# Ledger of designs, part 114: designed miniproteins, single chains

Each design is a single chain, and the fold is of that chain. pLDDT is the mean over its residues in the fold that is shown.

## One batch from the design tools (miniprotein)

Design m3963
Fold by ESMFold2-Fast:
Structure m3963 (fold): chain A 80 residues (1-80)
Amino acid sequence: SEIEEVFKKGLEIAEETVKLLYENRDKIDPKTLQEFLQRIQDLVRRGYEAYKNNDLEAAKEVLEELEELKEEVKKLIEAS
């Protein structure tokens, strides 16, 4: 279903973003690292609730926020 595809894509982006943070952890302030990890966890939780409630629009919104968060992390790493 479309919602399963959206949710799965969100999880893939979350996993890729966590990997980027861990691979570059020595370049990131510990507080900033914890804040990004918490934001990812909160977004994954929101995505799961949207999936569980069959709320496609909420699931798409979470996916967009996860994509934006990954770009923010990439820019932070490039600036280091």
Scores: mean pLDDT 88

Design m3964
Fold by ESMFold2-Fast:
Structure m3964 (fold): chain A 83 residues (1-83)
Amino acid sequence: DEEIIEKAKEHLEKAREAYERGDFDTAVEHLKEAIVLAQKIKDEKKRNELLAEIYDTLARVYEKRGDKELAEKARKMAEILKS
């Protein structure tokens, strides 16, 4: 899981950097890659914690783009993963 977690976190960081510069499309692309990688994490607790963080970030990006429905879906996913 270590290598997969590291790669997922790298994509999450790149998404945050893109978000800060207003490049929301690039941020979404990196977040989608982070989700695909994080879903491969075998440790359920670590997987759910990282996925929740990724989905929270994705919701913020979608909100900034005006994608209200996608933002709501991402927020709900993050809340489920935190439960």
Scores: mean pLDDT 88

Design m3965
Fold by ESMFold2-Fast:
Structure m3965 (fold): chain A 57 residues (1-57)
Amino acid sequence: ASDEEIAATFLEVAKANPSLSLDEQAALAAKKLGLDWSPTEVALRALRALGAAQEAA
């Protein structure tokens, strides 16, 4: 999956599950994308993609 897809999925999970911790939100996002990555890896990639989008704007 692209970094943009990871960021979008992470934001969707966070919006739908605001009561979950960041680690739980990242784990759920990874599961939805079919990725066997650590929650930290998913979160870092999402933040990186969001940062790049902010710089482009």
Scores: mean pLDDT 71

Design m3966
Fold by ESMFold2-Fast:
Structure m3966 (fold): chain A 64 residues (1-64)
Amino acid sequence: SVATLVKLLFGAHGGPIDGSLDNITDPANRAALRGFQATHGLADDGVGDAATRAALAALYEANS
């Protein structure tokens, strides 16, 4: 789920998503990221661009 992806990314790094998001190559994590992008009206390419990072950071803050 997106919540699992957010916890994995932010829990492992203790902060905002950085260059580590660019290393998401496994299909399950990329599918979760695409699902998040589609739900939030972003390009669903599975790439951690600036808009995707901002949206994930906002979600993380809301869950903190």
Scores: mean pLDDT 60

Design m3967
Fold by ESMFold2-Fast:
Structure m3967 (fold): chain A 84 residues (1-84)
Amino acid sequence: MDDLFATLTFLSDEEKARLRELAEQVKSKWKVPDEVALTLAIAALLTGESVDEIVERFKKESEKYHPLLVAMKLLNEALIKSYK
């Protein structure tokens, strides 16, 4: 987790702290790898969706697809929404 945050040099310390809080909330609700938790935290931050909503969508989709692919799909959808 900390190594992943070190790569986010474009974010302020306050933004990194918020992402860390969101990632820990994801991990508390569903046991996932740090990379998946951080990806879902970024999606929540970009869309303004709650961690609960993002985790519920992730759980539903991950029944059919690999968790990493689901996390990437949710991040891509979040990026598209943030640009519109």
Scores: mean pLDDT 73

Design m3968
Fold by ESMFold2-Fast:
Structure m3968 (fold): chain A 72 residues (1-72)
Amino acid sequence: SPSREEILERGVEVLENSSDRSLRLSAIHGLRDLLNIPPQSSEKEDLLAIAEALEKEGFLELAKRLRELAAQ
């Protein structure tokens, strides 16, 4: 079975590499579920909430990648 870090990284990689709306929404929903985050008002706010939760768990590199993506 993949580790928690490997599952979280796969979600981040989908968001970095895919423009497909359905696949992006699936990745955001999966990351929110794993991190116990409620739905936010926009994709950008979801990415920032996920990044904050990743930072709190010590996944600093994954959080940085999502913050950079949200800034675009």
Scores: mean pLDDT 87

Design m3969
Fold by ESMFold2-Fast:
Structure m3969 (fold): chain A 92 residues (1-92)
Amino acid sequence: SEKRREIERKLRELDRRAEEVEELERRGLEAVENRDFEKAYEILEELGTEVPEVEEPASEEDINRMKLWVEVAAGVRLIEIAVEKTILEREL
């Protein structure tokens, strides 16, 4: 029961981290839409990803590429969290 309680606590911490990643994705996509590339780069760094700098003025292709970087970076973090959750659930 003590081991189960510790696992349940760790699962809640992983759920909170997943929510944090989803919020970073939302803010990152908003930053790209607003052409705030400095903020977008900061969010991508928090998501653990380095991206090539966009030369201004940014094209629609540059915007779409940056959005894809944000979505894929967030997706990778969410997959890592899902793997850790699955490992913990197998210990129950």
Scores: mean pLDDT 87

Design m3970
Fold by ESMFold2-Fast:
Formats: C-alpha cells, sequence, structure tokens
Structure m3970 (fold): chain A 74 residues (1-74)
C-alpha cells in the first residue's frame, strides 16, 4: 500500500526535519561568523518549508486512512 509507505516516510522525514532545524538553530546561536549564519538561515528556511509540506501531506494521508488530522499550530 503506497499510502502506508508514504505515511511512514512522511513521519521519518518529519523527525529528520525537526532534528535538522534544532541543529541549525544551535549552530546559528553558537556561530559568530556572518557568512556561516547566512548559510544556516537559508538552510533553515528550506527545511521549514519542507517540514510544512510534510506535515500537510501527513494530515491528508491520515484523513484518507481514517485517522484524525493533527491539530493546527498555536
Amino acid sequence: DATRTMLADAEELKKLSEAEVEEIRAALAAEKNADVRQQGEIALKAIEDGEGAVRELAAAVAEKSGKPAPPAPA
């Protein structure tokens, strides 16, 4: 079932995205070099965009599978 595989992949990507976001934020907080901070901010934005897409995809798959959609962020 492609839907089951997609859901598992979406959860894996979500966890990886969250770990990457936290790592980048920690690096940015510790880094004083402006060039490195700029690169980190660009990477963070790309990951945040991807995380949003993964979350929306997971919600759509969950609805199709009869599971409740995750709550909207506060």
Scores: mean pLDDT 61

Design m3971
Fold by ESMFold2-Fast:
Structure m3971 (fold): chain A 100 residues (1-100)
Amino acid sequence: SPDQEKLIETLERLLEATQRVLRLLERLQEAIAAETDPERRAELRQVIAELESLLNQMLETLGKYYKGEISIEEAVERLEEILAEMERLLARAEELLAAS
């Protein structure tokens, strides 16, 4: 079905975004370890917390779909929203790292 094709496409994009998030989380943790300004350290921690929250939301959504608790259409919609938010946070995190 078109929804199954869209789910596969969305999952492929999420896998790529997740790999970028994991690499970025490593860089953010290194930045926190080197950061002496408490305000900037708090901002970096906030971005990490938001990225971790999105990864948890992704896993929860996939788990609900796998258990048959949500439809494929609802799963695709939720995963697309998570992907869009991941891209926004990835851009913000790169900005924060570049400003160091």
Scores: mean pLDDT 87

Design m3972
Fold by ESMFold2-Fast:
Structure m3972 (fold): chain A 94 residues (1-94)
Amino acid sequence: SMQKKNQEKHAILIVEKKIEEMAKAYLEGKLEEYEKIKKEVEKEVEEVLKTPVEELDEETVKEAKEKIIKLLAETVGKKKKVSKEEIEKKIEEI
């Protein structure tokens, strides 16, 4: 239980590191680049979910979530007319 929650927190940090590059590729119509980055993120997330990890500082995870929410709302959310509140709700469910 605790280890699974820590693995999920590490997965959030993996997404945060790549989300700007993914959003940029998506907005610029570089679908092949977007799919490549997406597959790399999915692979790293799958690997971390199977790996014993140390506990992350809650503030670090909160900052990563806020960065993901803000970036998605300002980029993909704006283009697809998805509200910031809907994105926040989905991220909080993780």
Scores: mean pLDDT 74

Design m3973
Fold by ESMFold2-Fast:
Structure m3973 (fold): chain A 86 residues (1-86)
Amino acid sequence: SSVAEMQAFVDKLIAEGVPLLKELQKIADEIKATGRDMTEDEVIEILAERLNISKSTVRKILEELDEAAKKGPEEFEKKLLEIAKK
């Protein structure tokens, strides 16, 4: 299915060390380990600090990825590669 294809693609990129996806996975693991609920703004702040980019840039990237994901796995892949070049 399309969903399974997207998940396989995301898993591959995490394994290949794409910094954004790797840091998102680390945050998810930290939330589980601490048992603490984390707001979207807190996640954005942590990502901005770990990736050394502005909070507004992180928010924009996440919004662009969400929009691309709605269009399918090929568009999501294209957007991730575009972001990696910036």
Scores: mean pLDDT 70

Design m3974
Fold by ESMFold2-Fast:
Structure m3974 (fold): chain A 99 residues (1-99)
Amino acid sequence: MSKEELETQTQATLAIMSVNLAMKLVEKGDYEGAAEGLELAIKAAEKALELAPTEEVKEQLREAIKYLEEAKKAVEKGDGEKALELAEEAKEHLARAAE
């Protein structure tokens, strides 16, 4: 595995961990904390995108970032159900990028 592949997988994994934390915070009604968690996930996914070795991995990361940004907007509007749905979609794209 190349250094770029390893770093991309590491950043994608950190993004998944941040999404999982944000989802738990949504379930607790901590929407401010959830928004911060989603912002950390977006930053990790953006770093993964810069390092991504193939167009297929880049496409998965772009889709993940799009869903994370929409999830953050849902959290900011107090729509926890929509935020959780969008966060799950983002996680699926992040998992595909981490392979």
Scores: mean pLDDT 88

Design m3975
Fold by ESMFold2-Fast:
Structure m3975 (fold): chain A 102 residues (1-102)
Amino acid sequence: METVYVAISPDDPVELAVERVEAAARRFPGAKIVVLGTASPEDLEKTRKIVEEAVKALRERYPDIEVEGRVLTDEEMGKLTPEERDAIARANAASDEELRRR
């Protein structure tokens, strides 16, 4: 069973998060959907709140969809071996820069 991540910004309304998960569920039927928030220390509470509200709304509207919420912080990044994560992020950024245009 596949896991699909849907990224949420702390400035996004809950309805936008719900729409994104609906689209993901249609594209990947039967997949587990993770609502992923990434937060600086300043936006941590705001990000947690919107992820929690989105997950709650989704579970109420779509009980047959497996929905989980995660908030990724600097602590989580440290736990995931920061060198490997930085290398992957840098490689992706370099690839994206080349794709965007020189």
Scores: mean pLDDT 65

Design m3976
Fold by ESMFold2-Fast:
Structure m3976 (fold): chain A 60 residues (1-60)
Amino acid sequence: GALPPPSAAVARAEAHYRAGLAAAEAGDLQKAGDHFLAAVALEPSYARAREAGREVARRL
């Protein structure tokens, strides 16, 4: 189907996803997981954030 229109939630979810990647790179897996969960809470269809959250959970 067609992509939904952009929203503030999508922008905030993307920001959390990027923050999660930065935290993971710094070795803060708990902080990274928190950011990925926040991204999924804001945008449940955000597949990349859900996948990143699963990866962090496996490493904890």
Scores: mean pLDDT 78

Design m3977
Fold by ESMFold2-Fast:
Structure m3977 (fold): chain A 104 residues (1-104)
Amino acid sequence: MSIFEKLIEKIKQNLEDAGAAVRAGDVDAVERALNQTALQIKRLIDLLDKVSEEAKKAYEEFLKAGQRLLDLVRAGAPLDEVERAYQEFKEAADKLIELLKKEM
């Protein structure tokens, strides 16, 4: 299994961990999972010799979605609003991963 495939598996696990932490109301666990997801995605990007403008835009959207989720969790926002932000974060991450896979 390639290093790229291993990083994607770690990202998927961190996304699942973030969802579990959101449902548990564990702010520290959400922050940890978001930071790990961002780190693994940055490592994926660093393995590529070139990245498309579409993938760069998706990365910015991913970072923005993650920050929004973290801000809502820290503010003690209602669970339905936090769950929506988590789904937006997961969708942004999934879109970015699919774009990065096309660059390989």
Scores: mean pLDDT 84

Design m3978
Fold by ESMFold2-Fast:
Structure m3978 (fold): chain A 98 residues (1-98)
Amino acid sequence: DEERRLLAMSTEELRALLSPDERKRVEEIGAKAKKLAEKAKSPEIKASLLSLPDIVVRVLMTGAELVLKGQSVTSYDPETNTTESVDISDLDDVRGRR
């Protein structure tokens, strides 16, 4: 019942429900993701990395699991015919409240 309610909430509403420890976790992941985004050249990779804190908020509140270890964010630029890949495994995995 509560799980259904949490799934229906916006990211902003869920963020307001975070404990101090959960908020710190989101901020730590956000800081690491921001540093990776600053190194990225692709706007798509930057946007994906900068959205990670919002995804982490949902994961923490819904009891889901987010596997970041061994993952990368990839983008293809057709103008330069180049592929950019950013390893995000340093962010570690995130497990929600359950």
Scores: mean pLDDT 74

Design m3979
Fold by ESMFold2-Fast:
Structure m3979 (fold): chain A 58 residues (1-58)
Amino acid sequence: MTESWNYLNLSEQAFNQGDYEKAKEYYFKAQDALVDPSPELLERIGKMNKKLKEKGAI
């Protein structure tokens, strides 16, 4: 698993726990770790971005 996938999974876990600040932190770490991302990874990052915006965390 790539570093970006690990951070994205941590972001999703934090979001599900209601920790939107931690979810935001891991989300940006996932973006910063992107190296030649797969379309699937980009789609899931986009979904996480949408969820964080919905909660006002971004």
Scores: mean pLDDT 80

Design m3980
Fold by ESMFold2-Fast:
Structure m3980 (fold): chain A 75 residues (1-75)
Amino acid sequence: SLNEELVAELLARLRARNPSGLWSYEQMVAFLQEEFGLSEREARALARLADRDGDGFLSEAEVEALLRRLLVPDK
């Protein structure tokens, strides 16, 4: 679907910035603000929800799940 294509494109952009497959909260907050126009508070809340381990970093799987939550159920 188009939303699956958007998830793949957003993941590709994140991988281009950091190919390690791990993103800090600050990197995700900046990304969410840039791509979705979210406030810092909203972006931090979403990053916290995605970080299931609470270690301050998001894996590719956690980021993909977050993007699906943002794009698939509301679009």
Scores: mean pLDDT 75

Design m3981
Fold by ESMFold2-Fast:
Structure m3981 (fold): chain A 67 residues (1-67)
Amino acid sequence: GEARQVLEELIRAVEEHGKEHAAEGARALADSGGFSPEAQRAAREAADLIEKAESVEEAVRRLRELL
């Protein structure tokens, strides 16, 4: 669904652009209003997970576990 697509895009963003950029992107997606409430919630939870992860690898692994 849309939440899964958002999570997959954020995993790619973490891998390509790093944690800070991906967390900002996740917040922007959550606030855009163009997504379902479930996708917005997934984006907010992803932003928190990305910020709390100690490394890019940990952030990616934790996000993949949500899929």
Scores: mean pLDDT 82

Design m3982
Fold by ESMFold2-Fast:
Structure m3982 (fold): chain A 103 residues (1-103)
Amino acid sequence: MDLQIEVDIVEALAIIMGVVSGRVDFGKEMADLIRKLAAEGKSPEEIVDAIIELGEKHGVRKEGLRIALTVARNLLSVAEKNGDEETAKEYREVIERLEKEMA
């Protein structure tokens, strides 16, 4: 699959999450961050940690965690469809960590 399509989906999810939380500017900044990190080939852990850090910077860590979990689940689905089992395994581990932290 095209990496650009993956990034576009992730951007849309981040913007939607920002709107739902009433923080459109935060959603846009989050979408830009995710796009940049994906384009730079950052690891699943680096992408997720950066999302959480941006949430903390804006005083909305719980929203950052929800966005990180949503993005990780989306990118896991894409990695599985592309047959990238190494990246899929890393996303599964990150998702399990986030779900335990949010419980």
Scores: mean pLDDT 73

Design m3983
Fold by ESMFold2-Fast:
Structure m3983 (fold): chain A 90 residues (1-90)
Amino acid sequence: AVDATKEVEEEMLKIIKETKEETKDKSAEELVKEIRELRKKLKEAEKAGKLKEADKYAAKLMALMELLKEKDPEAAEKIAKEFAKERQAE
């Protein structure tokens, strides 16, 4: 349905935007901590079959990773490698 698709798009974009604004003043260390916490929540949501909630955590995770890449590209690369390696094991 048009309403459902539009609502999902609006919600995802809003989450990305709000996450970037909320975290723009955080240190690289704080961003790393939040990324790890969001990843844990994402896994729990996926395991519980809460796909909409998993999508929200994924959107937040993407926003934090972009911001971390700007502040500390080495830390961002390290976390990205950890996530990619875990996905390959699936």
Scores: mean pLDDT 76

Design m3984
Fold by ESMFold2-Fast:
Structure m3984 (fold): chain A 62 residues (1-62)
Amino acid sequence: SSAAWDGFADFLGISREEVRNMSDEELAELYTKRTGGAHVYTPEEARSIRTLIRRHEEERAR
């Protein structure tokens, strides 16, 4: 199901399509900003989350 990822994209204030098309660096910066900067997210952490969102999009397209 993609409902959890819809909520996650909404938390970031962007669409799932925007998240899918962002670079790992851009997504890491957005995460850091949205979480108040208490933890600096790495591009590797962002890549993992982006991969999960993309997988859910692929499952939905089936």
Scores: mean pLDDT 70

Design m3985
Fold by ESMFold2-Fast:
Structure m3985 (fold): chain A 75 residues (1-75)
Amino acid sequence: MKTTITGKPLTEEERERLEAEALRSRIDAMYQKLKDIYPEEKAKEILKQFLEEWLKTTDSPEVKRVLEEKLAEID
């Protein structure tokens, strides 16, 4: 499917899902950057700290779920 832009209004759920997917990609990119600089164990430690801090500041249940899933994957 090839679409650039649509006039369809996004539902709150669709918007949250897109934000969660973007967050997941951002977390993966951050983890890769950390692994380029630090050994895997240290990269995981730093990433966990960032995700825990993010989890405390977000009120979105969708985002919280993504952060919790990523934290569980790292452990």
Scores: mean pLDDT 74

Design m3986
Fold by ESMFold2-Fast:
Structure m3986 (fold): chain A 86 residues (1-86)
Amino acid sequence: SLDEEIEELRKKYEEVKKPEDTKAILELEVDLGIYQIAVAVKSPLVDKIKAALTEKIAEALKSDSEAVRYAAKIIDLELKKFESSL
């Protein structure tokens, strides 16, 4: 299930995360939050916000940081979980 996959990735992320990864990870979390708010308020910018989030996730998945790559995978699955609840 998505929940089991997210939990497993969160465990891997906690094992490899370093203080220097904090900014990139917070930016991914903030961008997901902005998208969730845009959907909730039925913003006319929702498609642009989703495109920006998707691009940022794709960029983070190519990061040299293992922690940032795990964070990107977690955020991608959280996005899929959120959209399945709409």
Scores: mean pLDDT 87

Design m3987
Fold by ESMFold2-Fast:
Structure m3987 (fold): chain A 80 residues (1-80)
Amino acid sequence: SKKEDEELKEKMKKLIEKRRKENPEEVKRAEERSKKELELFEKAKEGDKKALEEAIEIGVKALEEAVKTAIEIREEILKE
């Protein structure tokens, strides 16, 4: 139901906020990576193929880290 979906969203939000507070260095690293990826995409728009390849590699690594974090959040939900 929509109510159960909202309760799950709030629980996930609280867990994400807790993890951000407990891992500020990882949050900072992710923000710096996102900034670098954006800068590389701007260079790629100007025809820099190497910048595009580097941006894709950073994006893949960010996706891998996001999947790992999602799995960890899911495990915390299942433990509670």
Scores: mean pLDDT 77

Design m3988
Fold by ESMFold2-Fast:
Structure m3988 (fold): chain A 71 residues (1-71)
Amino acid sequence: STEEEVERLIKELEELAEEARRAGDLGTAAASRLAVKDIREMKEQGASDEELLKIARKSLEELRRRFEEVR
């Protein structure tokens, strides 16, 4: 379901934050944690699972790109 996909992407963002932190990329780690916080806040405010999915995918893609560029 869309809800399960959103939760999976949140988990991947949390894993990216931890990987970036361990690599010393504190900027990407902080940005990834902020993305998780923002997505969770949007969900609490009644954002649709479709909108959360779009934001989560975009955030993960961009933050993975940034991490690869710095690393």
Scores: mean pLDDT 85

Design m3989
Fold by ESMFold2-Fast:
Parts: sequence; structure tokens; C-alpha cells
Structure m3989 (fold): chain A 62 residues (1-62)
Amino acid sequence: SDAEKAARAAKEAAKRGDSAAAAVAGHQTYLSGSPAGKEGAIAGARGDAEAAAEGAVQGFLD
């Protein structure tokens, strides 16, 4: 549930263009141990909010 909430937060941050919030949410999904969550956290750290959201959602679903 925490990974799902983090993925949703990342998508909402990406929709409003908030790359910093998306990076934080991506990092939280990475802490859940998913490979896709790790890729999302890296993308979010680089300022790519959309890629961070994609990775977070995929990590939760996998």
C-alpha cells in the first residue's frame, strides 16, 4: 500500500510538473525493493518527473 500511494503521488506530481515531489515519491518506491522503483528514483533525481512516475507504478504492479 505504501508503494501504491507513492506511485500515485509521483503521478500527481508529474501532472503538475513538480519534479522534486516526484523524485521523493520515486525514492520511496525504490525503498520497497522493486527494480522498476529504483529506475524511477534515478529518473526523479535527474528531474524527470514523468519517468519517475512510470517506474514507481511499474514497480508496484510487478
Scores: mean pLDDT 66

Design m3990
Fold by ESMFold2-Fast:
Structure m3990 (fold): chain A 89 residues (1-89)
Amino acid sequence: MAALQELAEELFKKKFEEALKILKDEEAAEKLAKRYVDRLLAVLTAARAAALASDEEQSAEPFLAALAAVEEEYKKELERKLAELKAKE
């Protein structure tokens, strides 16, 4: 739990800074970064639970695909939010 929380804080900071630079809106950047981290933690928690429940060596491919989906959703939300903010200018 502690190591996962530290990872969450580091990723939140990184994604918040990336989103803030693009959106230039602190509230929007914070919401996007939080959603990204929440989704990522859900994927990591589910993957850990599956690994602990199985005695067999599991392929990393489904886990990597799930992580890629979280990143793609973050990028789509970022693009949508940027378009919304630009339309209001």
Scores: mean pLDDT 76

Design m3991
Fold by ESMFold2-Fast:
Structure m3991 (fold): chain A 73 residues (1-73)
Amino acid sequence: SDVQRVIGEGAYLAANGASLEEVLAHVRELSERLGLSDEQTEYAERVAREAVERLKAGENPVEVIREVAEQAR
């Protein structure tokens, strides 16, 4: 789904050291480009924000990306 793509790209940026602001900017831009609803965009922002915080806390990037991908289904 388009929501899965947005979340996946956000998590990928976060795993590669992007800031929360950079991740959220990408999620918002891609959501607008794909025509996602406000509800879908808010959900994607929430999941991406969670991924950034977990990665900043030193959690395993592979596990974070896996769990985020499962939530996006």
Scores: mean pLDDT 80

Design m3992
Fold by ESMFold2-Fast:
Structure m3992 (fold): chain A 78 residues (1-78)
Amino acid sequence: SVEEIEREVRSLRGGLEAARQLAKRGDTQTAADVYEGLAKIARGLIEKAEKMGAPKSIVDELRRLAEQAERLAAELRQ
């Protein structure tokens, strides 16, 4: 359902904040791994959301979250 996807989006935002706190504490490798996992989850949710005909705004938010997580993971591995 759309409500389930919206809950997953909120969970992804929480995961991004948790990974940011890990990076701030100097646990950059764990933070990078968490960001990569979040990106993979977000990409899978895009596929599910598109298949169920979810609003474009939700698909766009999931894509933004996936791209943000991918970028942050790459930055921490440099």
Scores: mean pLDDT 88

Design m3993
Fold by ESMFold2-Fast:
Structure m3993 (fold): chain A 103 residues (1-103)
Amino acid sequence: SAPPRPASPEQEAAAEAALARVVEALAAAGIAVEVLSRRAFLLPDGNVGVAVEALINGELTGIALVVGPDGAVRRAAVSSLSNSAVSAAAREALRAAGIPVVA
């Protein structure tokens, strides 16, 4: 697979908007989110990848997003290594908000 390429300023803005939608969807479900780090990068298919480290209800959790060139969230993945119930609750909240979530 080709290595990730740096995101353009427009792709960074799309990534920020997409992450904000994910955070708002979790907040609407009563799930606390603190974003610790974020990286955006261009994928070989022209989509934007977003890698996020966050505290979700205090648990260290990875969030991975695939964002289309239109800024739409194409896929979301949420994984806590310490608490599978937090991952399950976050995935359900995102699905309820109409965000496509990887099983």
Scores: mean pLDDT 83

Design m3994
Fold by ESMFold2-Fast:
Structure m3994 (fold): chain A 86 residues (1-86)
Amino acid sequence: KIELLREAARLAEEAARAAEAGDLERAVELALEAAKAFAEAMGEEVSEEELEEARRALLATDPEALAEALRAQAEALRAAVEALEA
């Protein structure tokens, strides 16, 4: 469980960095991988349909708003991992 959360946090951080660098396609792909890892850590299954809907929503998001949202997500997941490891 904790290893999957750590992977989700790592992927979220990479997604945030990609978005901040202007690589939106890479940011979206990494964000979806982070979401999948987080769902697996929580014992949830994510359908392909749900992932495709999320992909479309992220690609339709304003680039600056996407970068801010992914940064906030990465920070939240990092904090959660640190709290669980303490």
Scores: mean pLDDT 80

Design m3995
Fold by ESMFold2-Fast:
Structure m3995 (fold): chain A 70 residues (1-70)
Amino acid sequence: GEAAAAMHLAGQARKALEQKKYDEAIELAKKAIEYAQSALSMDPSNKLAQDALDRAKRILKEAEEAKKKA
């Protein structure tokens, strides 16, 4: 489902960030946010989607800040 896809994308975004692939990390984090928000619009109580959204937002902020310093 979309919540599982969001969590997977958030994990891929973290991996890209660790590899200093900032543009890829930003793109993947944005996709994870989109999928998580879609899942939450269908079921606001979806814990997996909420966790994926929180992780993806943290990764996006970290990746954007790292890119500005690079």
Scores: mean pLDDT 86

Design m3996
Fold by ESMFold2-Fast:
Structure m3996 (fold): chain A 87 residues (1-87)
Amino acid sequence: SAAKEEILALLEEIRRIAEELGIEEAVRATDEAIRLVKEMPENPSAAQISQLFELLARTMEAMRDAPEEKRREVQERLGRIYELLKS
């Protein structure tokens, strides 16, 4: 779906930011999120959505000490992912 493709693109951008900053835990969490989203059907289960939200929360927690500008860039992309998941 278009939403799934956009979510994957946003996760790849978050992964790139984490990798550039050397935040290995954030890279791992986004890699797991990308893998999960790739395996998701059009109508994912509540368990799959909850697992994705947990991985996004882990990514944000790993980024807590990152520069404010980079945290903002990640937060904006995470916000877009949340909006796409509500649709």
Scores: mean pLDDT 87

Design m3997
Fold by ESMFold2-Fast:
Structure m3997 (fold): chain A 88 residues (1-88)
Amino acid sequence: IEEYAEEAKKEIEELREKGKISKEAADVFIDAIESLKEKAEQGEISEEEAKEAIDRLLKAARDGVKTASEAFDVVGEIAKELNEKRGK
């Protein structure tokens, strides 16, 4: 999970450098990736669930997110889906 999260954060930084995503949105996604990694390390979710959630964040970032508000909405939707899969 650690290496997967690190590669995902690199991709977010690259998207920010290309102007595809704002710095504020990138910060939100990076925080979400770190949170997912920590939850997997603590056993709150599986590594597979964390990787799937990270993949969803990357897809949204690739589509282009310009505001922190939009990034928070994406993170919230993914967190909701992850909690629903776990039986809330």
Scores: mean pLDDT 75

